Designed miniproteins, single chains, continued (2). Designs and how they scored, part 2

Each design is a single chain, and the fold is of that chain. pLDDT is the mean over its residues in the fold that is shown.

## One batch from the design tools (miniprotein)

Design m4036
Fold by ESMFold2-Fast:
Structure m4036 (fold): chain A 82 residues (1-82)
Amino acid sequence: MPPRIEEEGDFESPEEAARRATDLAWSLDVPHATATVTGKTPNGEELVARGMYSESGGRRLAGSTARNDDGTPLATDSRVER
């Protein structure tokens, strides 16, 4: 089974939540590994960001999307093997 991690935190923005989910998924370094981050912004907005690790064309990839409680996408983040 691909690894899964979950984290709770407070974030300054949806972009921070998305970046954190990408960082966590990237750290697992296993295809199809997922990371879920939940938390709030300073304005009290609740966020859920989900990231996934993948490989394409021999390169490591991670991408994430932060959404509010209604499922609306607010921010995305991605990382590609340098």
Scores: mean pLDDT 78

Design m4037
Fold by ESMFold2-Fast:
Structure m4037 (fold): chain A 61 residues (1-61)
Amino acid sequence: SLEELEARLEALRAAGADPKELLELEVDLGLIRIMEAVGMPKEVIEAMRREVEERIAALEA
């Protein structure tokens, strides 16, 4: 869920991850929320969500 991705992003921020990478991920999460609000196709939203999740997972490694 977006809430889960946001929680993981805040955990990375608390752990001292790069502020630039965190900002880019925060912008992308905000874009996903806008896309959901305007009724973009679920396939497009899920593709972007997967990309963001993969980037967060890479920073957690």
Scores: mean pLDDT 84

Design m4038
Fold by ESMFold2-Fast:
Structure m4038 (fold): chain A 55 residues (1-55)
Amino acid sequence: MSKTIDLRGLSLEEQIETLSKTLTEESKAKGVPESQTQSFVDSMVAYLKREHEEA
């Protein structure tokens, strides 16, 4: 994606995928280890799932 992503119009699965890819790519660009990035992504994914757990 060439600019800021908009998660509001996406399904839960699309939000998770988009967020995970974006955070992973940003971390790789900065040289952050994948394990560290994965922990951060897992936290964000848990947050998104919590927002949708009543659906």
Scores: mean pLDDT 71

Design m4039
Fold by ESMFold2-Fast:
Structure m4039 (fold): chain A 86 residues (1-86)
Amino acid sequence: ALSELLQQLDDALKNKDLKRVEEVLAQLEALAESMPPVDAALVRAMVRVTKEYIKNNGNEEAMEPIVEEELAKLEPLVAAAREALA
């Protein structure tokens, strides 16, 4: 399911089909509700970054604070995973 939606997102982005991109992003958000917490957080981060990237026409400077915010949300989950593996 996730890999199929990611393939559909990639195809829609390559074809510049913004309506299809929005449809696939909505399906990814819905799928995230049934995922484990870490996987759900990663999918939601990707969806937010993709939406903001489109909204800002790929402006890297506008994307920096958004990516930083999403990475900050993931940091405690990644730290917990690293400690469990150590």
Scores: mean pLDDT 77

Design m4040
Fold by ESMFold2-Fast:
Structure m4040 (fold): chain A 100 residues (1-100)
Amino acid sequence: MTVMSPEQVQKEMQQLLKREREVNKAPQEFIDKMEEVIKKIPSLSPQEANDLYRVVLLGSDAVRSGVDVKKVIEVIDKFLEGKISVEEAEELINKLILEQ
């Protein structure tokens, strides 16, 4: 997989945020969480920034699939708090998609 700098991740996530707001019409709670996450990216290592981007991208897919936005945000928050790995976050989000 392509590893991006934190600055590149922030730029990519800003473009994703625009699509979520303008095209996908994502719930406001998810838009607010993405804005919070984007502000944190410049302080992260490249690995942390790329892992966070992957989790948010999967969360975006889950929300578009009709998963409860609060459940998606809970997984993102657990990942941001260091309570779960990127692999565990992916498993939890995929499980949420399958359970709907």
Scores: mean pLDDT 84

Design m4041
Fold by ESMFold2-Fast:
Structure m4041 (fold): chain A 55 residues (1-55)
Amino acid sequence: MIDDVVKATVKGTKDLLTDEQLRETVRSTLYGLTLVVYSDEEVQEMVDKALEELR
């Protein structure tokens, strides 16, 4: 599931990257897997959801 990939990426990188770099890393990962281009807003929503769920 895409949500699992986003959570794994966020969990592994959140302490190493800035908020902007984290967003770009998630976007790049999703593009590589789905070939779908997500907006900054869409990626930020996915990152925020992953951070909330990882609490």
Scores: mean pLDDT 77

Design m4042
Fold by ESMFold2-Fast:
Structure m4042 (fold): chain A 74 residues (1-74)
Amino acid sequence: KPSDDELIEQFAKKFGISKSIASKALEYYKNVEDFENGKAGWGTLSLTGKPADILSKKGIDTNEARAYIKSLLS
């Protein structure tokens, strides 16, 4: 199965973003999925750097980014 580094590279390539931003976005959206599936509380969601806002400012659809990460975690 793909490593986190491989997932970060795939995500960065898919959306044309840096690996640093991709890493932060992947961590954030993993926490969002865990929260919505009842696996984690609200306190696990990081607001530091607001990865969704960074993606939106780059013209990336945050719903598409989330759906892509969800597909990688399936």
Scores: mean pLDDT 68

Design m4043
Fold by ESMFold2-Fast:
Structure m4043 (fold): chain A 64 residues (1-64)
Amino acid sequence: EDDKIDERILEEIQHYIDTHLNELSDAEKERLIKILEDIVKTSKNPELQAKAREILEKLREKYK
């Protein structure tokens, strides 16, 4: 199911961010933001949208 794929992607992105925050390049951060924004805009699942927004907030804070 598409929702399970999106959930898995969000889980992997969150783990990657949490473990590599200080090592992420600007290009990598930009790609992650794009993926998260796409999930927020295209997902029909409000729980996945909320989770994607939460991860976006974390990235925005780490951008300075």
Scores: mean pLDDT 73

Design m4044
Fold by ESMFold2-Fast:
Parts: C-alpha cells; sequence; structure tokens
Structure m4044 (fold): chain A 69 residues (1-69)
C-alpha cells in the first residue's frame, strides 16, 4: 500500500465521521492514523492501494484538508 498524509484544523474536523467516510468510499483502504500537532491541527495518514488515493484526497480536501509535505 501507499501512505499519504494531510493536515486539518482539529476543531473543525469530526475524526470519527472522516474515518467512516473513508471506510465507506475508499476501496483497498488498509489503515488511517491521526496525530495531534502542537499548532492545533491534526495530521491524518491514510494507507491504501494506489487506485484509492484519488478518492482519499477528494474526501479529505472536501473537509478542509491539505497535503502534508
Amino acid sequence: GVTRSFVLPKDEVDVDELKKELEKNVDGLYGVSYTDLPDGTVRVSVTSEVSGLSKVREIIESRGGTPYL
């Protein structure tokens, strides 16, 4: 699998809802992890098949997420 990471404002994101949306819509989802960052954001790391990555990006960006570099 391939891992991509994104950041979102923690106070604007329902992590449980995001996880359910990813599980519902991403084929080949292997895992999702969350890390609280000291600046008040959360880093979301998603591991999936390569074919699922565009859907992961669409879902997270629709909820205000940006790629973590």
Scores: mean pLDDT 80

Design m4045
Fold by ESMFold2-Fast:
Structure m4045 (fold): chain A 69 residues (1-69)
Amino acid sequence: MAEMLAAVEAAQRAASAAIRAARAGDKETGLRYVEEAERKLREAEQAGASRSALADIRASIEHARQLIE
C-alpha cells in the first residue's frame, strides 16, 4: 500500500515538473521528468494502483509530451 501510494505521488510530481519545464521552454529537463514519470507510473501499475489514478498520470504525461513536441 505505502509503496504504491509513494509511486503514484512520485509519478504525479514528475509529470507536473515536466509540464512546468516544458512551459518554461526547457525541453531537455521536461523530457527527463517525462521519463521519470513513466518509470514511476510503471512502478505504480506493478504495485496495483487504481485504473483512475493510472489514467490521470498518463493524461499528465501526454500533456507534457505535447508541450515538449
Scores: mean pLDDT 83

Design m4046
Fold by ESMFold2-Fast:
Structure m4046 (fold): chain A 91 residues (1-91)
Amino acid sequence: PITKVDKLIEKLPEEAKEVIELARQGKLEEAIKKFEELKGLNKEEKAIIASYIITAYTKDLVKQADYFQNIENNENLDEIIKEYEEIKKKL
């Protein structure tokens, strides 16, 4: 079944999809730079992109599944974004 997260990813601007691809490739500095340049993203879109960057840094696929479940339920979006901000400070 198609989830809310799947639909959010599909509807992302092309530039945001490029950030996800950079994160999947482990290109964290490039992914973060491009993500910070993006404008007009809503909180859910920011949380999904942040989840990919966090996962690229941590390598924790179980925690990525938890982030996606939170986004599906519209829960803890600000916490996911905050975790991204902490990772950005470490790089």
Scores: mean pLDDT 86

Design m4047
Fold by ESMFold2-Fast:
Structure m4047 (fold): chain A 85 residues (1-85)
Amino acid sequence: MAKKIEVNAPTSAEPALETAKELAKIVEKETGYEVTIKLSPDESDAPEFAAAHAMLATTATAVEAGDDAKKVAEIALKKYEEIVG
């Protein structure tokens, strides 16, 4: 069974969700992890979420710039696990 990463996004973060979802697809393809991104009402206001979301958005931008997608995905996974673990 693949390791699972869950990201909860408040409705105010909706503009960045597409970037996070694209990163999730790269992570799933390159590492075998299962990544789920959920929209939560404004009750999902956790500091861990904000940190993970910012990291995922930055990482997706680096991938779009032509960086090694697999390496970027591995860094994103490690950062996310450090924040929420």
Scores: mean pLDDT 56

Design m4048
Fold by ESMFold2-Fast:
Structure m4048 (fold): chain A 75 residues (1-75)
Amino acid sequence: MELQKKAAEAVKLLGKASRDIIEGKITKEQADEVIEKLRKVAEELKSSGTPEAIQAADGLEKGIEALRKLVESKE
């Protein structure tokens, strides 16, 4: 239950950060801090050892990679 809530909040944070960087509302350093937080959530999900949590972590990691590339493209 708690891990599912963290995963849902992480997905919302990822979407908000992507929008905020596109709109110029946050700096690259702030986006990198968000990426760090999201990576921590992905590690917690993987550490749970359940197939569902591992699947969620993989999806989140793909989103993090996309956000990182978006941040780099805004250099």
Scores: mean pLDDT 79

Design m4049
Fold by ESMFold2-Fast:
Structure m4049 (fold): chain A 79 residues (1-79)
Amino acid sequence: IDELLEEAKRALGEYFLTGDEAHLDRAEAALQEIEDKYYDQLSEEQKAELQSLWFILGSLYASKGRLERAAAYFAKAAA
């Protein structure tokens, strides 16, 4: 779980340095794996971090005009 959260944060950091959307795909994959396999095992702190990372991903896609993808991530952040 912590390794996947760190992978998502690292991928977002690499995106801010390079602008390469492949890093956003890595971040999404890590967050989705946490949600699919580990959600019931998350602490409240880990759930809050997961929500924050979904929100950041949504905000980035919204800024790119990818509104339907952004909306999906914001829905995950609001859960």
Scores: mean pLDDT 80

Design m4050
Fold by ESMFold2-Fast:
Structure m4050 (fold): chain A 82 residues (1-82)
Amino acid sequence: SMEELLDEIVERARKKIEEVIKKNPNASVDEFRALAERVMREILDEFLAEHPDLTPEQLREIGIRLAKVADEAIEEYEKKKK
């Protein structure tokens, strides 16, 4: 289902963000923003390769959800550094 698909991509995104934080413990907020944006692009590319039959509507929902995950992660990272 679309719900299960979105849950999977959100969990994949969060795990990859956590890995990036662990590998870059001294990253500034600006550096983390750039890393998070790169992670989201990589995940979208990987997911498109794994699911070549996705509809335009599904792709839009995935894009919106990934953008939300990135924004929330960046905001949370900023709060933890203050």
Scores: mean pLDDT 81

Design m4051
Fold by ESMFold2-Fast:
Structure m4051 (fold): chain A 91 residues (1-91)
Amino acid sequence: MIEVRKPTDASEAASLAHMLSGLGAQLGYHEIQKIASAAEMIARIAGISTGANRRGLVLMEEAKEALEKGDYKAAQEGAENALRVLEEATS
């Protein structure tokens, strides 16, 4: 049985990754957009694993703040680290 999470029950990590993807698209940083989109998909699949979602949230918030400050290298590295944490949680 496939379980669908509602926005209110969905991982905050998935919501934040969606926002980061949109911000990357608006600023023309397509690599950050692509990585954030992948992180959103994985966060939805991982569900609400508390430890993985919390770690992913912190890393995605750091990536978003870096992108807003114009530190695109740190933003991309943060997004890649968030994706890695979420991928490891699903294995």
Scores: mean pLDDT 68

Design m4052
Fold by ESMFold2-Fast:
Structure m4052 (fold): chain A 65 residues (1-65)
Amino acid sequence: VPPVPSLEERLESYRQGLEDSRFVREAMRAGRPPEEIAEELAKRWNLTPEQKEAFLRMLEEAYRA
């Protein structure tokens, strides 16, 4: 099983998650292309090609809505 993180480590993970969510929302609001947003997140999170493709599809759907 994964190690149990300390309270400080859990708070840092939550903060980073919020920052990543804010980044995506701000980038979409600024009209950045979904491919660019997916590339940036893939670099930040070290995503697999499959994860990156799934995220790109999600962004494209959000852009079309």
Scores: mean pLDDT 69

Design m4053
Fold by ESMFold2-Fast:
Structure m4053 (fold): chain A 86 residues (1-86)
Amino acid sequence: SELEKKIREAAEEVLKIHLENTSLSFSEEEKERMLRGIEETIREAVENKLNEKGLEIVGRELQLVLGLTEEAVKLLIEKIKELLEK
């Protein structure tokens, strides 16, 4: 679906900014796991129509669970807000 394509593209952009802003190296399997976690988070946030506070909580949870950089978390929240406004 068009929504699934947008979720995938948003998740790929978030992962890219994370990898550019971290000093850690990741295996291809770790990158795929991160990408799946980001995609699922975006999907759930959009389906549940999370408000701004809910999005901040979800972003912080991904920062703790996947170790996402602050730059990646900010982009994630922005991308979800864009998907919710349409």
Scores: mean pLDDT 80

Design m4054
Fold by ESMFold2-Fast:
Structure m4054 (fold): chain A 58 residues (1-58)
Amino acid sequence: ANCQQIAREAYNKIKASLSSKASAEENRSLVRDLTVSEGLQNGCPVDTLRHFVQLLLL
């Protein structure tokens, strides 16, 4: 899987785990940070991860 797929899969999984939280702003920040963290753990460039997370949050 490439970094686009890794970011998308991490985003979807993390977002699903946060569905019980009430704060949308807190959820967005946490999803962003955790998605980037998962991508970095898989050796993906931070710039690539930031771009895909930004697209996924839109």
Scores: mean pLDDT 74

Design m4055
Fold by ESMFold2-Fast:
Structure m4055 (fold): chain A 90 residues (1-90)
Amino acid sequence: GVDEMIALLEELIEEIKKAKSKEEIIALLEEARRTLLEKFPDDPLAQAIVAVLEEQIAYIRGNPDLPVEDQKEMVVATLRRLIAWLRERA
């Protein structure tokens, strides 16, 4: 349900804060995407979250010169907005 999705995203934020490279950030986002698709198949909310995660991966890959700390801050901010969006729908 929504609470499990929120918990997954909150854990993802803490792991991203600890990441030391853009490759680690991408790997964490790809793992979260995989977990959402496996745990919540055919769930429209999970599909919406996955689309946001895919957009973040594409942005990081498309902007290789961005500092890792700036990439982390942008991803964390996006994930926090996504959690707020989910809470409004719970």
Scores: mean pLDDT 88

Design m4056
Fold by ESMFold2-Fast:
Structure m4056 (fold): chain A 83 residues (1-83)
Amino acid sequence: DELADLEAFLAALPAQRAKALASMDPKYHPYLERTAALLERLARRYIEALRSGDEELRRRILEEAAELEKEVKQLAEEIQAEL
């Protein structure tokens, strides 16, 4: 169930974030926090798309989600460059 998987991901995200923050040097915390915020927004947009009864609206929301996914990937590349 795609919707259930995304909701489970969102529910787990605060605990995963807290665990990562506890194990990482404070200098990396801003990157982790930005990544977590982007992932949360991306997951919420996908959930909206899945709940939409309008296929055209769903497609538009998925296009917006694709832009957020690009931001997540770009931020991941930035973190790799800093490491």
Scores: mean pLDDT 76

Design m4057
Fold by ESMFold2-Fast:
Structure m4057 (fold): chain A 117 residues (1-117)
Amino acid sequence: KLKELIDKIIELVYKEVRKLLNTDKELKIVYSSDTPEEDFFSKVEGDTLYLNLSAYEEILGENPSLTNLTVLARNVAVQILLAFGVPQKDILIPDVDTISVKGKGSIDATKIAEEVL
């Protein structure tokens, strides 16, 4: 069931990022345990983003809180934005709930987390 929640967050975040960037480009998202901790257990190679499912399940625990799901959604959104080539300097996190992209708009991570609970 945790995998289903994580899959849903990734799905919703990916959809919101593509909408925000107004892009028809696709990014292949794959689960892998070979990911660096410093990039929220993620790695990008070409058009593929690798995410560490086991690390995310460990972070969330058996009964994930809205706060933990929001943090996951926010960090996954940052990694997807970076994988689409958005410069890190243009990605702003003004508060715990929001990811903003300079000149594009913002994503509400709490709203995404609420949709999967």
Scores: mean pLDDT 84

Design m4058
Fold by ESMFold2-Fast:
Parts: sequence; structure tokens; C-alpha cells
Structure m4058 (fold): chain A 87 residues (1-87)
Amino acid sequence: DEKIREQVLGNADREKVDEAVEKIIEYLKNGDIDKAVELFLELRKKDPELAEAVLNALSYRILRGEVSPETAENFGKFLKKLREKLK
């Protein structure tokens, strides 16, 4: 029972990670860097582990060239602004 519940919660967390990554990529694709940063900071405030998983998944997707060069450039701006907000 507990193991099945943890598996289901893991799938739910994965779904939440995937949803957040897609929303952030959509904002970056549209040049809405501020909205991407706000979404990430709200996730980090509610669930720091989920936010770390989102950042790792997003970074890996960018490194694999799964987004346009323009979106990858906007991701760099997102990281810079996120670093400034966390200081």
C-alpha cells in the first residue's frame, strides 16, 4: 500500500514537474522572462524539492537542444534574473 502510494505520488510530482517546465518554456518562448521567474519563485516557496527538479529538467532540456536558440538565450536571462532575486 505505502509503496504503491509513493509510486503514485512520484508520478504526480513528475506530472507537476513536466507542467511547470512546459509553462516556463512557453513564457521564455514568448519573451516573458519575468513571468517565468515569478512562476519558479512561487514553486520554490511552496515546494523547494519540486522547484529544484523543475530547474534541473529545464536545464537538461536546454542542454539537449530541445528548444529554439532564442528560447535558450531567454533561459540564460531567466537564470540571471532568478539569481538576482535570490540574493
Scores: mean pLDDT 78

Design m4059
Fold by ESMFold2-Fast:
Structure m4059 (fold): chain A 110 residues (1-110)
Amino acid sequence: SMEDKEKVIKLGEETIKILDEIISLTRDPSFREQLRELRDRVETIIKNLKAGKISVAQAASQLIEIIGKAIEIALREARTASPEVREKLNKLVKELEKIAKELQKIRDKL
């Protein structure tokens, strides 16, 4: 539906903001580069969804996959981070998990 499309776009835009925060906290150059690539993929998904090139279900599934990869990288960075940075990364991971659950609910309704 149009409502589900707008919600997926908003969740994708929220994902970009969270990824930018995780990138700023990431010290490992390889993890930083991987996160930038995932961020660019999210922007492409939103652009394609807005243009009607992919379905809402396809966009939601692709965003869930990207979020899962970003969570894995953030948790790996957190293992060697200071306690303060680890707490911030863990909070951002929880926000990504919340977005993924909302995307899953939308996908399951379609």
Scores: mean pLDDT 92

Design m4060
Fold by ESMFold2-Fast:
Structure m4060 (fold): chain A 68 residues (1-68)
Amino acid sequence: SLEERFRELHGELLAAVKELVARDRSAATRALLERLDARAREVGATGDLEEMIRFLEEAIAEIRAYAA
C-alpha cells in the first residue's frame, strides 16, 4: 500500500539523516537538513500521500548524493 511505502521511506530518511548528523555537524549539513525540513512541512500540509512519497524518495537521494 502507499501507507506501507510511506512508512518504509520515512524510516529510511530518518536513518539517513541520523547517519549524516552523527558524522557531519557542519553549517552546510544543517542548511541542507533545514531546507529538506521546510519542504517536508509544505508537502505534508497537502495531505497528498503520493506527493509525500515522492518527496521522501527525492530527499533520501539528495542526502545520499551529498554524503558521497
Scores: mean pLDDT 88

Design m4061
Fold by ESMFold2-Fast:
Structure m4061 (fold): chain A 79 residues (1-79)
Amino acid sequence: SALEELRKRAEELGLSEAQIKLAEVFVTAYGLSVEDALRIALEEITDEIKKKLEEILGAKIIYSLEELSEMVKETIESI
């Protein structure tokens, strides 16, 4: 399954349990690919990922890529 692939790849990348949980939410709740979800957990958010999130949310994201990466970091630290 996508979730099993995500956990295996995240563990191989040395991601924390908090980063893995965040990536799982993006796959399960938002329907992102394993690759895109892992990039978010690594704070490697691209314009393509931002656009996909805007399409999923049905709303324009007003934050820059740097601001989104900082928000992800703060979220991981709060888990």
Scores: mean pLDDT 84

Design m4062
Fold by ESMFold2-Fast:
Structure m4062 (fold): chain A 74 residues (1-74)
Amino acid sequence: MEAAERLTEEGIEILEKAKELVKEGKVDEAAELFATELRRLGIDLGAAGSAEIMDAIENKDVEKLEEIIEEAKK
């Protein structure tokens, strides 16, 4: 997964928080948190990596978010 290859430890922590917000149905809050924190930390996932995560958040695809987190931890 393109996003997983570019996620730093801090990026993984942010994505885990966004995943929990998605589980609560707070999709807009999850997307805003992820975008804001990546910008703050200067993390560049590229267009494809950012799109992969944003699509998963917008589609409420918790399983996809979990897979990205697991691949990033390998």
Scores: mean pLDDT 76

Design m4063
Fold by ESMFold2-Fast:
Structure m4063 (fold): chain A 65 residues (1-65)
Amino acid sequence: MKVLIEIDLSKITPSELMKKIESLGGKPINYVFEGFELYGVEAEIPEDKIEELKKIEGVKSVTPL
């Protein structure tokens, strides 16, 4: 399913988050910005991996799209 993942840049880098998404069988789609600051990542994630994604340090929220 398509989700918006809010990132905490103090805890994880965008590159680390992308690798974790891919390790869950997910596919990163787009970076999402609020002005000039990175808000997070839009990604396609298997539905059974959403709870695992939420447990990743540096993931603040996961919102279904």
Scores: mean pLDDT 83

Design m4064
Fold by ESMFold2-Fast:
Structure m4064 (fold): chain A 108 residues (1-108)
Amino acid sequence: EKEKEEIEELLKDLEAIIKYYEATLSSQDPKKQEEIEKALKLLRRLQELLKKEDKEGALQLVKEEIARLVGKEKLLNDEELEKLEKEATENPEKRLLRFLLLQLYRLE
């Protein structure tokens, strides 16, 4: 039951970040549009897995994308997380990384 509530909160957070990227897509230059479209494809794939209650598939997808973005499976410390949270407001890739790290915590 607690896990179901956590998945429902995660789905709401996913919907919010998807809407944010969709709203910003049309106003960005082509390079940023490509980065946002890639993020949207990933987020929609994660949403699909969670709607099917495939928690293991969702966890695997999140881990693979974090490894791609940071080049290692290394978890960030508290100081690195605080810096990432500040940078996430200005950088779409860092916003995606912060979101994925939060989901990793929720899914484990």
Scores: mean pLDDT 72

Design m4065
Fold by ESMFold2-Fast:
Structure m4065 (fold): chain A 93 residues (1-93)
Amino acid sequence: AEEKVKEGFKHAEKAVEAAKAGDQEQLDKHLGKVFDIWTELAKDGHVDDALKVMKHLYQAVAQILGLQGASQQDVDQVLQDALAYAEKRKAEL
């Protein structure tokens, strides 16, 4: 599970770099990989590791939204929605 967590962190970091470069294709690809890793960890019962990946995704999304000129209030709303989604997924395991 730790290796998958590290892989998720790397893809989240690459998503932020793609956003900084304005590369939507790479942004979508790397965000997709983070979701794939999170889903795999959650499905395998590694719920705490899946939440670690989701927490890194929150940080990446916050950085991306900041680059797009989103307000702190908009960022907080997206993070709350993402946290609610993660908790719902954890409850389904």
Scores: mean pLDDT 71

Design m4066
Fold by ESMFold2-Fast:
Structure m4066 (fold): chain A 110 residues (1-110)
Amino acid sequence: SIEEEINELLAELREALAAGDEEAVRRSLERLRELLEKQDLKEVIPTVATKLMAVLSEFPEREELVARLLRELAEKSKDPEVSRFFRLLADALLDPEKGGIELQKYLDEL
């Protein structure tokens, strides 16, 4: 199921973040991008955003790394909504007050 695939990807991401393995983090986020590009984004993005932000909040020391990788993946995404979502996530990580508000507005409009 899509939920099981997301949960497995997020578990792999958590391990990569704990290890500080930039290439493993990149691979996990790339797999998430590919998975999202195959889905009805309006239905899956709110759940993914909540779960992903929960994982990322466990590793505040990795915020700059993750934001950089999310922005890189947004530029490489062939889906403009996935690209937009990843940019909003990166902004929310670096500025939880301003970026977090903009991400929440986006999610509320889905």
Scores: mean pLDDT 83

Design m4067
Fold by ESMFold2-Fast:
Structure m4067 (fold): chain A 116 residues (1-116)
Amino acid sequence: LALTEEDRKILLELADLVEAGQSILDLLIKNNLIVHPELYPELRELILRAQRLLSNPVPEAERVALIEELLEVLKNAKTREIALAAAVLALQLASALEDEAARRQVLNRLKSLLNS
């Protein structure tokens, strides 16, 4: 992955909070991890889709599908910035999942990528 050791540590901490059903917003703000579409033109459409899925009632399957797309972006990212943005968006979408089993499944995939 194009992530630093410090990035992986922060993302693993965020993943543990999401798994526990806890808010990650304060940590995202503190670590300057809020993803803005204007700063990531390559991810603009994915960011806008994530914002739509976070602000509207949608089937859980749509959130899971976008998380899976973001995990592929994370895996194939050539820059730290793109990898970090993809992981953060995946965590925000995972935090919105009401199905605890689905949330655990996507977080296990994220953790596997972060530990490889």
Scores: mean pLDDT 84

Design m4068
Fold by ESMFold2-Fast:
Structure m4068 (fold): chain A 64 residues (1-64)
Amino acid sequence: MARTRLFYLAAQLGDEELLAEVRPELEKRFGKETVDEMIEAMKKQPVTDPAALRAELERLRAEL
């Protein structure tokens, strides 16, 4: 699902506004504790190409 990918990109890049927007849908499916763990794990991932990840996030966000 594009929304799951968007969520991971938002968490990895620290886009708190977008995380707040997509988080409720994922919490309904996985629960708050699992979503919190996913965010923490993604924030710990090294960002090798932040420009490319940001461009991908903007593309996916435009589809929402």
Scores: mean pLDDT 75

Design m4069
Fold by ESMFold2-Fast:
Structure m4069 (fold): chain A 53 residues (1-53)
Amino acid sequence: SADEVLEAIRRVLEEHRDSPPEDLFEAVGRRLGVSKRTVRRVLDEHEARLAAE
């Protein structure tokens, strides 16, 4: 789940390196078939885990 979200974020950013989408999380959510809210939640949880190390 989190790994798929991170991979999709990286993929979207690489594809749109010169012109990132106005709503990155919406674009990632569309790609994964989930809501923007779900993408943000998964990213926040992953970031919190990294910060705890």
Scores: mean pLDDT 70

Design m4070
Fold by ESMFold2-Fast:
Structure m4070 (fold): chain A 79 residues (1-79)
Amino acid sequence: SRVVDLLRAAAEAARAGRVDEAADLYVQAVLLWGESHGITVPDSSLEALRAELRAMPPADLAARLEAQVANLEALAAQG
C-alpha cells in the first residue's frame, strides 16, 4: 500500500504540473518496491528513469502513473 500511496501522490503531482516532484515520488516508489523484494536498482537506471519521466508532458505522465496504480491494485485484489 505504501508503494501505491507514493504512486498516487506522484500521479497527483504530475496532474498539477509538478513533473520533477512526480518523478522523485515515482523513484521513491520503485526503491521501496525493490527493497521489499530484495532487488537493488542501479543508480544509473534511476537517473535514466527520472530523466524519461521529466521529459513527459504532465498529462501523459499522470496517465502512465494512474495505469500503474490500477495494475498494482488489480494484482493486490488477486492475492
Scores: mean pLDDT 81

